# Designs tried in a protein design run: designed miniproteins, single chains. Part 43

Each design is a single chain, and the fold is of that chain. pLDDT is the mean over its residues in the fold that is shown.

## One batch from the design tools (miniprotein)

Design m1418
Fold by ESMFold2-Fast:
Structure m1418 (fold): chain A 102 residues (1-102)
Amino acid sequence: MLSDEELEEYRKAFQYFDKDGDGKISVDEILEVLKELLPDLKLPSKEEISALIKRFDKDGDGTLDFEEFLALLTTPDEAIAGTPGEHAWRQLRIATSLVLSA
């Protein structure tokens, strides 16, 4: 279980991605954040991001809530390596680390 301090850091990252404040992160919001924070890296496709979201999206709505976002970011490398969405997952983790370091 994460500490309250670590949980608040992830909440800060979630709020940064959740541009419209609806409590859900969409494919388009992830793309915009990656483009903003990682402009020199090749962006993942919408299909790659959708494949990543689908892996953690228990509700099937095509978005990530806070609990699903935490599950995604705390998943081990071995669980994502070689899957559709690995590229999107790696960039999302880098972007999240940049937000948490701000």
Scores: mean pLDDT 78

Design m1419
Fold by ESMFold2-Fast:
Structure m1419 (fold): chain A 64 residues (1-64)
Amino acid sequence: EFREAFKLFDKDGDGTLSTKEFGTVMRSLGQNPSDEFVDHMIREADGDGNGTVDFPTFVQMMTA
């Protein structure tokens, strides 16, 4: 489940994932994304350019 996987890697409890954590979450969900694919998705979702993505954005990326 996306929410539970997200929470497992949201270590700070601030509702965001770093680029490294995002890749790990995708792998834990049975996906095997390339580093380039993860970077591309984060760049599309991370309008602030700080390398994080919140949960609603994460769900959009996974279902797009």
Scores: mean pLDDT 68

Design m1420
Fold by ESMFold2-Fast:
Structure m1420 (fold): chain A 64 residues (1-64)
Amino acid sequence: SRVELGLRIRELRDARGLSNRELAERAGLSQATVSALERGLTGASRAQLERIARALGVPVSELT
């Protein structure tokens, strides 16, 4: 679900000591997009999931 995805992104980001801005920069996304995803307000495309997973250093399966 969007809520579960958002919580996983936030937990992985926090565990790595990354700010929302830093994750957004590494993933090539806007801060608003990362915030909306972490809050479960929007769904992510496959391309966005792959970018976030790469930025966090995890396989995409850890986000799904």
Scores: mean pLDDT 86

Design m1421
Fold by ESMFold2-Fast:
Order: sequence, then C-alpha cells, then structure tokens
Structure m1421 (fold): chain A 59 residues (1-59)
Amino acid sequence: MELYRAVKDVPETAPGMLGLKVGELVELLKVVDDDWWLVKSLTTGKEGYVPKSALELVE
C-alpha cells in the first residue's frame, strides 16, 4: 500500500478534488498525470484528486 502524508492544506475548490489538512494520510489509488493523483483519505474514507506536490511518501 502506497501511503502519503499531506505536507500542506488542500482546499476542495473544484468537483472531484479531495480536501486535506496538513498531516492527513492518504492511499495512492492512481497516478492520473504528472501533477494530479487520485487518492483515498484514511481519515474520512473519501476519494478524490489532489496535487502530488501536496503529498510526501511515508510507505
């Protein structure tokens, strides 16, 4: 399981985005392109797109 941690807050500003708070853990589901990843929040269980620059690998 590929685990990442949010290194900054991610606001949910568009449909399909996942809002994150700094320190939240997410599971990588799919690399969509070079800038955007589909992830699942381990805190809420919700899935959505986040910028990969907001994430740091932990596993």
Scores: mean pLDDT 80

Design m1422
Fold by ESMFold2-Fast:
Structure m1422 (fold): chain A 113 residues (1-113)
Amino acid sequence: SALHEAAAAGDLERVRALLAAGADVNAADEFGTTPLHLAARAGHLEVVRLLLEHGADVNAADLVGLTPLHLAAAAGHEEIVRLLLEHGADENAVDKVTFKTPLDLLEEVRASR
């Protein structure tokens, strides 16, 4: 959707305009991916903040159980990890394929630096 594309691109003003026009902040694609997943993966801190302020589900899980917290952690976006945890993200959530927590993914990124 347009909101998914704007969130992935970090287009803060486009995200704001789409939400004001009634776009569903929790819209999921065919894989269960929400705008919050895409913004968190891409490292767009202010888009993540705006989506959370508009009622984005911080614990939304995609088709394989990945949450926005998993994606931010896997990408090494530590400020977004903190923001998601402050908004009630489940740090103990595990994906359905590898059974890894967000912390497991963050430790893998830290070990690769």
Scores: mean pLDDT 86

Design m1423
Fold by ESMFold2-Fast:
Structure m1423 (fold): chain A 60 residues (1-60)
Amino acid sequence: SLEEVRREIRELDRRLRELVRRLEEALKNKAPQEEIDRLVEEIRRLIEELQRLQDEAEAL
């Protein structure tokens, strides 16, 4: 249903914003490159999931 897809989009948007905030903190605190790489990869995956859900919402 469209409402379920919209709820998933909101949840992923919330998680994306949290990961971006953590990435900014990691960069400010000069965190290990491995931690930065992990956060970047998680962000990329969430962006892909958001795009898929947006495409699904458009198809409904």
Scores: mean pLDDT 84

Design m1424
Fold by ESMFold2-Fast:
Structure m1424 (fold): chain A 65 residues (1-65)
Amino acid sequence: GLKPGDIVEAISDYVAKTPEELSLKKGEKLEILEIVDEDTVKVKSLTTGKTGLVPKSKLRLVERK
């Protein structure tokens, strides 16, 4: 499973469905900040610096520190 501090990549574009969610572009790199539940994580975009909630299913692990 994903852990806080993991570097992940968006596997597809994603459009935020709520104000708390972050929209993703395919290939965007993000850091996991918090595991919210089994399906949802809080991330920080490494390209924009924005934070928000995204579905785990849209992310692939790239680097674990």
Scores: mean pLDDT 85

Design m1425
Fold by ESMFold2-Fast:
Structure m1425 (fold): chain A 65 residues (1-65)
Amino acid sequence: MSDEELKAAFSVLDTDGDGYISARTLQVVVGSDISQEELLKAVDKDGDGRIDFEEFKELLKLFKK
């Protein structure tokens, strides 16, 4: 996926326009068989429950394989 496609996907998921998405929203993108807790454990080391664009890109790189 190109950077342009990633930005477009993120902007669709970021309905509030604050530059963050929730673990629940991310679960829709990566698959409902992966729990919100597993997704947060993978990217959110601080436990704030928010995923920014850079964390979103890293997750997609991990799941692309």
Scores: mean pLDDT 69

Design m1426
Fold by ESMFold2-Fast:
Structure m1426 (fold): chain A 74 residues (1-74)
Amino acid sequence: ERPTDEQVQAFVDFILSLSKEEIEAMLEAMKENLPPEVYEFVKEIIEKLLAGEISKEEAVKKLKELLDKLLEEE
């Protein structure tokens, strides 16, 4: 089943707790394990969040929208 809102929030909090090097390692692992289109979308959200271009609340919203879209497809 899909992650809960609390789990998505915890994931964003976890990302914000990581160093730049740890984020790069996580993105490398995601690239190998996710479909390319999903990886690029998640990467963009993380990069914008770390650059301060979007708020934590906006990042959570975008990730939830992505999960809902993926669950509608399969």
Scores: mean pLDDT 77

Design m1427
Fold by ESMFold2-Fast:
Structure m1427 (fold): chain A 56 residues (1-56)
Amino acid sequence: SRAQAAEYLNKAVDALIKGDTEKALEYARKAGELLSPEAGEAVIATMERQAKAVEA
């Protein structure tokens, strides 16, 4: 559901803020599974870019 996807996205953002890029990507992928293929891929790609920027 959209509500569950939003919950996972909130958890992904919280993990990213805490520097846990592995957890952030895990939650983003879980949210992506609940979204349309296009929206899911966009969310995962965005989180991967943010994680790479934090780790660089």
Scores: mean pLDDT 77

Design m1428
Fold by ESMFold2-Fast:
Structure m1428 (fold): chain A 77 residues (1-77)
Amino acid sequence: MEKLIEEAKELSEKAKEAADKGDYEKAKELLEKAGEKTLEVLEKMVEEGKISEEDLERAREVLEGLLKLLEEKAKEK
């Protein structure tokens, strides 16, 4: 679990750096990868009883919203 959290953080930092440079397409790809790892961690936390399934669903909605925002910015130019 810890390794997945660390990998997700690294990917998130790279996504932020790409977005800061105006490379929203790369930021989206990196955030998608970070999101996959984050959801894996959260799913395991639900199985362990540390968070609710509702918390997991909320995290998915936030991730989808951020990915959609980056996709729209990438299409803008």
Scores: mean pLDDT 78

Design m1429
Fold by ESMFold2-Fast:
Structure m1429 (fold): chain A 90 residues (1-90)
Amino acid sequence: SEEIKKKVEEYKKEDENGRTPLHKAAEKGDMEKLSEIIETVEKSENGKELLKELLLHKDKEGKTAADLAKENGHEEIAEILEHAIELLEK
């Protein structure tokens, strides 16, 4: 849908540090927002490819969302994100 397409474009948008909304949710330990982003992207056209790109996206410090989760003590979120990457690479 057009609404999902608009949300996906918002989720791909980088801030001044090259961080997407997924990076920010992972850094904060915001499981609700993280799940919302992942589920929305998966429902979009080419959702598997887009989700993979989003999960592998690096900020200006070379960090993925999973890296930021680990650095901020959100180990469960980091494991979820890393597992998602493994599943998408099969």
Scores: mean pLDDT 85

Design m1430
Fold by ESMFold2-Fast:
Structure m1430 (fold): chain A 68 residues (1-68)
Amino acid sequence: EERRKRAREILDREVPEGVEALIEAVQNTVFKNILENTDLTPEEIDKLKAETQAWKERMLAKAREEFA
């Protein structure tokens, strides 16, 4: 409970960048796992990167709205 409350306090005051870092870390891990475990062509990799970036933007917008 204390870690969550502290995290929310930090999020509310100092953490647009903290939320962005968390989303980016998850995004990078998932993307790396996909690349390591799939037989994607360079074209498909570029498409996946674009969709992953769009997903990140949507998640950031949603987080912004939730913490408004």
Scores: mean pLDDT 67

Design m1431
Fold by ESMFold2-Fast:
Structure m1431 (fold): chain A 120 residues (1-120)
Amino acid sequence: MLSQEELNEELIRAAQLGDAERVRELLEAGADVNAVVPESLRLPILEAPEGLTPLHLAALGGHLEVVRLLLEAGADVNAKDAGGRTPLHLAARAGHEEVVKLLLEAGADVNAKDVNGNTP
């Protein structure tokens, strides 16, 4: 069995890649759905990784099924990264309309402001 740290790291990677089957397996194995990307984990993303959760990465990538699985597992839909950005900010910026709809249905805050005062 993977350690808690290994489960969380694999969940972060699977969410970024859009691997819905792997996300399901890792959540069933006890991965923390609200795990924060550790500074040691290098992801090929243009955004600062501080405070990013699996839900942020799935939303940024437009991975609709992964977003659904994470929300069903109790992901914080309004989690903020170090820039004050929520998953809704990242999905909207990336143009992922179906992910935006799913996040809004899950209770995402349309009035959440990032550190620059921008809403989603």
Scores: mean pLDDT 80

Design m1432
Fold by ESMFold2-Fast:
Structure m1432 (fold): chain A 60 residues (1-60)
Amino acid sequence: GPILARALYDFVGTSKDELSFKAGQIIEVLEVNEDGTVLARSLTTGEEGYVPKVYLEEIK
């Protein structure tokens, strides 16, 4: 099934390739990168973008 995570903090992307979200939003993790970023999709907005992994807590 999908890998889901909860946003721990508000994040405002500084580039068009970054995903912006509010703390508590549910984020689908699409790809985990070696540099500590993830490619993610917001289940609230449907938008995709990069987010620092440390902003997310995986839902198990």
Scores: mean pLDDT 83

Design m1433
Fold by ESMFold2-Fast:
Structure m1433 (fold): chain A 60 residues (1-60)
Amino acid sequence: GPFLARALRDFESSHPAFLSFKKGELLEVLRRVNEDLWLARSLKTGAEGYVGSGLIEIVE
């Protein structure tokens, strides 16, 4: 099921497929596409997009 993650750093993309976020933002990971690419939703904005798995950490 979905789990919470926190952004380890700022990331900004002009491409609509990728999620932009600031360091410390909470994201809900909806799907792990592969080891490097996950689909997430921003809890701040509600926007969905792909995120690099190395840019976030799982929150227990």
Scores: mean pLDDT 84

Design m1434
Fold by ESMFold2-Fast:
Structure m1434 (fold): chain A 125 residues (1-125)
Amino acid sequence: GRRLIYDRYYNREIDLDEIAKYIKGLSEEERKELVDAIFITQDVELVEKLLKKGADVNAKDKYGRTLLHWAVLNGGPVEIVEVLLKYGADVNAKDNNGDTPLDIARKLGLEETVEVLLKNGADEN
């Protein structure tokens, strides 16, 4: 069956396989594994392993969102945000609505994630 998450920022269901489809630098199976590690299992070590294999951390999906946008939106452990930033995620990437990861974190009240993003050079303006 379809694997769905709820996007609390825009109040809609998102298909995890649609997110996986836009990841570059990995096999189809590894892309699904990476998405599951971010959204379902929240497995920081597996996320890092797949980033080391060459996942394009800055690839944008049909919403203009990077993995960093999705990790913030999911509201999971900040360590996933930290590992994405360690592997070169653009902290100031804008989605198709002009929202940065910091904009999403602030709107969702993710205080610890806000601090991590600011520490990693997120623009406050």
Scores: mean pLDDT 84

Design m1435
Fold by ESMFold2-Fast:
Structure m1435 (fold): chain A 81 residues (1-81)
Amino acid sequence: LSQEELNELLLLAARAGDLELVKELLAQGADPNYKDAAGNTPLHLAAKAGHEEIVKLLLENGADPNAKDINGKTPADLAKE
């Protein structure tokens, strides 16, 4: 997989709640701070979906809890929805 494919798969895995795939992708060097077109990081997507164990794993791997999407929302802001 290319770096971009790893990063895009990490976004999808975080959203889907696939903890094992998130672990594998991070081990392969996926960027926990990669942003999609809307400014969402894996942490935004995991938090919005309520995947607490993935949120914890992403934070342990250097995900920025203060990252803002294009609307200025942090992962914690999306988790409240």
Scores: mean pLDDT 87

Design m1436
Fold by ESMFold2-Fast:
Formats: sequence, structure tokens, C-alpha cells
Structure m1436 (fold): chain A 75 residues (1-75)
Amino acid sequence: SDEDYRKAFSRFDADGDGVISAEELRTWLESMGLSPSDEEVQAIIDAGDKDGDGVLDYEEFKALMTASGVHPLSL
């Protein structure tokens, strides 16, 4: 549901600024025991970043999760 996506978004948006930066995404992936390359983090941002500002807003995040088939409860 949209509520589940909003809850997932707020977990990534650690500083509450309403966007997810590449650094926040990297930090989260590293906290999960992953070691993403700069290219892998950039590819994730680029896949969702529709307006080219280098961050993911809620609409871009939801579109990315929906396109990738990731259920918000799996995050």
C-alpha cells in the first residue's frame, strides 16, 4: 500500500529532509552488510531520479520500488 511505501521512505530519509541522497542510500546498504560500489549506488539513484537532482523524492522512490518489484514490507 501507499502507507507501506511512505514508511519505507522515512526509514531511508534519516535526516527528514524529504529526499533520499546517494550517501543515505550507501549508508543504509552498508548497514545491511553490503559493500556497494559508487557505480552501483549511482545506478540505483539514476534508475529512480526522474528530475536529475541527484536525490530521490517520495514519488521517485515509490516508482523505483514499484518498477523493481520490491515490496515495501521486504525493506
Scores: mean pLDDT 71

Design m1437
Fold by ESMFold2-Fast:
Order: structure tokens, then C-alpha cells, then sequence
Structure m1437 (fold): chain A 75 residues (1-75)
């Protein structure tokens, strides 16, 4: 299980512009690296929509944490 510190460091690395969000394009790279699976843009957008509570099409830090926790629970 990733620690909160590891998740925060990963989020900060992806959030290059410091706006507090991760785009589906940035998330795709991370998910492919973490899962070892090639994901379509459509699959990544579906994942983002599942965790995007604000409906802005991006993930904030808390939503990103919930996504990673769910991926670990499915292993």
C-alpha cells in the first residue's frame, strides 16, 4: 500500500503547473506504469469520471488517493 507521503509526492510530480489537479493524459501515463497494462484514452476517462466528484474532468489530490487505494484493493 502506498503511504500518504508517497501519494502526495507522486501527485506533486504530475501536477507540474501547481493547480492541484491531474489531467486524464497525465493519469494515463501513471496508471500504465503502475498496472503494466496499456490503457485507452476512453478507459482512462471512464476511471477519472468514477473518482471525479467535482465533475471538472480532472482528479484532485483526494480523488487520486482514492483511485490508488482502489487499484491496490483489486490486486
Amino acid sequence: MLTDEQIDALFDALDVDGDGTITPEELKVVLQALTGKELSDEEVRAIVKEFDKDGDGTLNREEFRELLAKLEAER
Scores: mean pLDDT 74

Design m1438
Fold by ESMFold2-Fast:
Structure m1438 (fold): chain A 60 residues (1-60)
Amino acid sequence: LPQFEAVAVKDYEGTSLGELSLKKGEKVLVLSDPDGKWWTVQSLTTGEIGTVPVKYLKKV
């Protein structure tokens, strides 16, 4: 089960394998990674799973 929903506050370009690119306003489900500056998320727009910096996300 996903922990919570979050929204991208800025555009983010994934630069490495496993990172997810997001557009501002895109919603994601946060799946894991409570201890880092990076969260594993699933895009609710595309269904893609990857990691993004937590600073680009706001919990909803």
Scores: mean pLDDT 76

Design m1439
Fold by ESMFold2-Fast:
Structure m1439 (fold): chain A 62 residues (1-62)
Amino acid sequence: MEEIKKKIIEEAVERSKEAKSLFEAVQIVTDVVEEGKKKYNLSLEEVLKIREEALDRVYEMF
């Protein structure tokens, strides 16, 4: 789980660096996390934790 979580968070953060606004970055995070949920069959709790950590990191970038 930890490796998968880290991969999803890092991908979301890297892709959000191209965002023109915080709003666009949040949309990118949402898309990456939803794709990860489908690919790895993650639970709602896991998805929420991954989203929270990714958003915290993205928020710090803006």
Scores: mean pLDDT 80

Design m1440
Fold by ESMFold2-Fast:
Structure m1440 (fold): chain A 87 residues (1-87)
Amino acid sequence: MFSEEEKEEFKKAFKLFDKDGDGKISAAELKEALEKQGLKLTDEEIENIIKAIDKDGDGVIDFEEFLEFLKSLGITDLEEFEEWLKE
């Protein structure tokens, strides 16, 4: 499980993509952010990501859904998240 310190670091990263500061980002904003980090995603890959974490299908990802997505990939801390980004 994520520690409070790890959650704060993930929150800082998430906040860079969350223009409104309400703890939510759009699917398009997430895709753009990941592409800026050098991660090349196909439309199929982004749809699979959104489908896995967006229970309501509204195209908006909140912070808790983002954490559940990371857990589904086996990412339990910030170091694993950085390793995932390098793939």
Scores: mean pLDDT 65

Design m1441
Fold by ESMFold2-Fast:
Structure m1441 (fold): chain A 103 residues (1-103)
Amino acid sequence: LLKNGADVNAQASSGDDLGYTPLHLAARAGHLEIVEVLLKYGADVNAQVLTDDEGDTPLHLAARYGVVNDRLDVVEKLLEYGADVNAQDKFGKTAFDLSLSLH
């Protein structure tokens, strides 16, 4: 899927979204339809932003912003496609830990 057309796993090379893939941005924004399309077309559900301070996966972003913006459907879709619930950001926090920190 990456050899023709848009690269679904391309990372931003500059700006505020440096190192983020389209799946990271869609998960953060809560765009379920875009998340589903990207995952169906081979987006890396466990891609980690190593150029960011946090080292977030799409699941971290959905969990961090999901409580505030009612994005449980995005979290469920990422889990359906094999998101690692035990993935840790650079601070050793899982998506679940981030959800609790907002409480």
Scores: mean pLDDT 67

Design m1442
Fold by ESMFold2-Fast:
Structure m1442 (fold): chain A 79 residues (1-79)
Amino acid sequence: QMDEQTIAIFKRAFKLYDKDGDGTISTAELGTLMRSLGYPNPTEAELQDMIREVDADGNGTIDFPEFLTYMTSKKAKVL
């Protein structure tokens, strides 16, 4: 379970890259979102690992609940 402050930070950052306001971002935007949170840009291999973890359909998009679930599950590695 993630604290409210962390969720608010992630929500705000996610909204900056959710250009359509539909609650999804592209896989290309995931790297930029991570950098905006103060993490180094993921390598292609790291991005592919994250995408496979959250994007089961392989359609190249990630919604906010999927992103939060991944961050909560991997918090020691991604936070």
Scores: mean pLDDT 67

Design m1443
Fold by ESMFold2-Fast:
Structure m1443 (fold): chain A 88 residues (1-88)
Amino acid sequence: MLPSPEELRLVQKDPDHDVNARDAFGYTPLHRAAIAGDVERVRELLALPEADVNAQDLEGNTPLHLAQKMGHKEVVEVLLEAGADPNA
């Protein structure tokens, strides 16, 4: 019932591309979580060493910029604690 580390790895066959994969708008999973204000999702993604906290979308916005624009204060704080650059 508990997935083994190998089963979790098989679900994410390309961990570098899975956590930093971009959709049609250039959004990574972290961008989408920041827009949604999903603090728990943001924390889960930032726990992955492959996650690029300063990834830019097609407009040059980072997840931090999107969280600030949406007014998600708790997501902004979590991203800054993870090393997000407000000037990136």
Scores: mean pLDDT 72

Design m1444
Fold by ESMFold2-Fast:
Structure m1444 (fold): chain A 69 residues (1-69)
Amino acid sequence: EEELEKLFKEFDTDGDGKITAQEIINVLEKKGYKLTDEEKREIALKLFKYDTDKSGSIDFEEFKKMVEE
């Protein structure tokens, strides 16, 4: 659980308690991952699936569901 909190905080670059697909993509690219357009779409689609209120971002509970599935 602490590992998931740390990972979430790394993606939550502005500290608002929510993350977007673009923040995930930006952090992964900064870590040296080369993402294809398909992988970027997969991230966006997966996030949209767990974005229950369709705000364009997910909170920590939705993030946990996304990574535990």
Scores: mean pLDDT 74

Design m1445
Fold by ESMFold2-Fast:
Structure m1445 (fold): chain A 64 residues (1-64)
Amino acid sequence: MKYDKDGDGTITKEELKEVLKELGFNPSDEQVELLLAAVDRDGDGTIDKEEFDAFYEGLKRAAE
């Protein structure tokens, strides 16, 4: 599955939810919005690829 469907190097809320599902989580839209707000410091509703990579690595470690 592609995690950058818009092709501009950002991760949308929808793509973040899909990544979480692939890692074995089943987050609600509210939970995804809370996580997005924690990672998205600018509040534009997207996550930069670099911010996403750090978040994704942390999630993988938390799942072990």
Scores: mean pLDDT 67

Design m1446
Fold by ESMFold2-Fast:
Structure m1446 (fold): chain A 89 residues (1-89)
Amino acid sequence: SKSLAVTLNNLGAVHQNLGNYDEAISNYEQAIEILEKLEPSEENDDLLAISLNNLGVVYQSLGNLAEAKKNYDRAGVIELKRAVEKVTK
C-alpha cells in the first residue's frame, strides 16, 4: 500500500541517518517496489522520485557510484515528466 511505502521510506531515512546503510537500502527498495506497482499519479511519482533520490544518496555514501547514478537518473526522468505535464495542462 502507499501508506506502507511512505512508512518504509521514512524508516529508510532513519536508518540512513544512523549509518545503517544496509537497512536503509532494504527499506528504500521495498518502498520503490510498492510505488512501482501503483497506478501512475503525480503523488505516487513524487514519492517514487523521493525514494529513488534517497537510495542514490545511500549508494553514493557507500562509494557505489554506478548504483547512485542509476537511481538519480531514474528520479530525474520522473521529475522532468511531471514538470512537463504540469506546464502543458
Scores: mean pLDDT 85

Design m1447
Fold by ESMFold2-Fast:
Structure m1447 (fold): chain A 60 residues (1-60)
Amino acid sequence: YGEELLKAARVGDLEKVKELLESGKADPEYKDELGLTPLDLAEKYGHKEIAELLKEELEK
């Protein structure tokens, strides 16, 4: 699930990000090989809505 969340955040797949977070099984703090989180990838690739959603999830 962590790898799928990283991929969805990087490519801008908002629907997949929502599904993974709603499942409760995806770790929003999961890091890739470079130490980047899904939030880092969403911000790096300019996916503002996904970045906002991930920030909200981390604050819960």
Scores: mean pLDDT 79

Design m1448
Fold by ESMFold2-Fast:
Structure m1448 (fold): chain A 63 residues (1-63)
Amino acid sequence: LTPTERAILKELKDNGKLTASELAKRLKLSQGTVSRHLRKLEEKGLVERKGRYYSLSEKGLKY
């Protein structure tokens, strides 16, 4: 995982669920950057999406 992907996983672990906009604000990144990394994390099965919200999968909780 990249440092940005690890930071996203940590934020989701600490907060349960967040939107891409909330993650962008917390990490001081653009929403576009966060959304690209969230897509990669979804493809890896590490995060799940429901509507606007992202949360850790069972696999993601191990990171």
Scores: mean pLDDT 86

Design m1449
Fold by ESMFold2-Fast:
Structure m1449 (fold): chain A 66 residues (1-66)
Amino acid sequence: AEKLVKEGKELLKEKKYEEAKELFEKAVELDPNNSEALENLAKALHILGQDEEALEYLKKAKELKE
């Protein structure tokens, strides 16, 4: 999970948003409680215009941090 999050964050820096999304989705599948993966998935989804899905993942990430 951590390796996928790191690789996804690198792809976000390279503006490879769809590939970053796929890696973060994999990270969330492996560890649904990884708040960092959920937050970064929400960022990728927001950049891609998938705001409804982004909001859902962001809410889940906030619940896990608090």
Scores: mean pLDDT 80

Design m1450
Fold by ESMFold2-Fast:
Structure m1450 (fold): chain A 68 residues (1-68)
Amino acid sequence: GASKRQELLRLIGEILRLIGEIFDLRLKLEEAEKKGDKETVEELKKKIEELEKKREELLEKMRELEKE
């Protein structure tokens, strides 16, 4: 199977990608809020919440691997 180090690097890569995506969506959210685009604001908030939940799940998996 994959080594613990390879699994940790994969999880770190996924977490970093999600952090970048969340940051980009937050910038788009600020722009949409300034324009008063309520539909875009609602869509972006939903996407951010979903990605933040996924980030927390990956962080938990990383913490569990570090304890082994």
Scores: mean pLDDT 83

Design m1451
Fold by ESMFold2-Fast:
Formats: structure tokens, C-alpha cells, sequence
Structure m1451 (fold): chain A 99 residues (1-99)
């Protein structure tokens, strides 16, 4: 495939990961992450409609600890800042998921 086609495929996998995390489907999120990594996708990718948040931001915000652990093992950046300057840890704290 061309580089442009591969980038479109990676964006589709990144979108699938984000939606699975939002829906709370851990199995689908882990499958999407595995496919993304197998295709050389960026685990730290941000999508325009997601306030410049990474998958780790969403997993932390929704309290999906097993997804958070999988993302961290995949090299997710714990210091990534969203559009409002918040890290994944900040979103977890705001949502009450640090207990």
C-alpha cells in the first residue's frame, strides 16, 4: 500500500480504539490497540474531535485500568497534554478514578 493509504488505515484503527474505550468495551479496545501496534501505528496519536486527547487520556478518564496498563506497556506518554493542558492523570483525578 502507499504511505497515504497506510496513514488512513492507522487513523481508522486509532478511531476504533478511541470508540471502544468510550463505549467501555475492554476486549475491543485491547484488540484495536493490538492491531494498531502490529501496523506501526502511533499509540500517542490524537484525533481532532477528541480535544487533542490520546487513548490514554480517555482510558484514564473512564477508569479503564486494564486498558490504561495495556497503553502504558505499549509506550503511551503519561505526560501528554490535551487541548486544556490536562494529562491522563489529571483526567483520572477529575473523574475520581485514582482511589
Amino acid sequence: ASERLEQNQKLALESALFYAIREGNEAEALEALTKLLANGGDVNAVLPDWNERTALHLAAEFGHLEIVEALLKAGADVNAQDKNGKTPLHLAADAGHLD
Scores: mean pLDDT 78

Design m1452
Fold by ESMFold2-Fast:
Structure m1452 (fold): chain A 67 residues (1-67)
Amino acid sequence: KIEELISKLPEEVAELLRKFKEAAEAGDIEAAVEYAKQLQELLEKKNVSEEQRELAYETMELILKEA
């Protein structure tokens, strides 16, 4: 489940993923793209593990598939 995947990530990443999910579910493409860019920037700056980065991208793909 998407929330289970989000809960395994750092808090800052989890918050942005939830905002991305809300925007995608609302059909707000502009907001979803903006949150996706913020997520990419955060993942680069935070230097999360490879597994956490892959999990974040996988979660984004699942959100888009469900939306």
Scores: mean pLDDT 78

Design m1453
Fold by ESMFold2-Fast:
Structure m1453 (fold): chain A 60 residues (1-60)
Amino acid sequence: EIAVAVKDYTAKHPLELSIKKGDVLEILEELEGGKWAVKSLKTGKEGIVPKEVLEVVEKK
């Protein structure tokens, strides 16, 4: 499942991922508290981001 960042996000915790608006990410898992485990297709890095900074664009 693919999502696009709708705004910049700076990691606030070591498990979080910093992203920029327009980055393409693979959703790995939906977590509690409105957070997603994601993988950046740009950098290959994995981390947690708030779901409100992402828009889902395709599903696998």
Scores: mean pLDDT 79

Design m1454
Fold by ESMFold2-Fast:
Structure m1454 (fold): chain A 88 residues (1-88)
Amino acid sequence: MERVRELAERAKRLAERVLPLMDEESRRQVEELLRVLEREEDPLTRAEITAGLAEFTAKVAEEAGDEELAKEAREVAEEARRLAEELR
């Protein structure tokens, strides 16, 4: 599903922008989540992972004072959550 793929790519790009702001443990967890997302083929599971990744990215960006990045990440998270609900 192209819509899931587009949201996943957006979440990945936003997460990569905040990786340098994370502690080592959080960075490892996000990098692992990105690997799982790359290998996942089920649209529902991909949407759920995308939402969680974007929600975490928004929190990190907000704590770092990047309000625009936090806003974009929240929008991706909200859209991915709506898509996951549609796929259930």
Scores: mean pLDDT 81

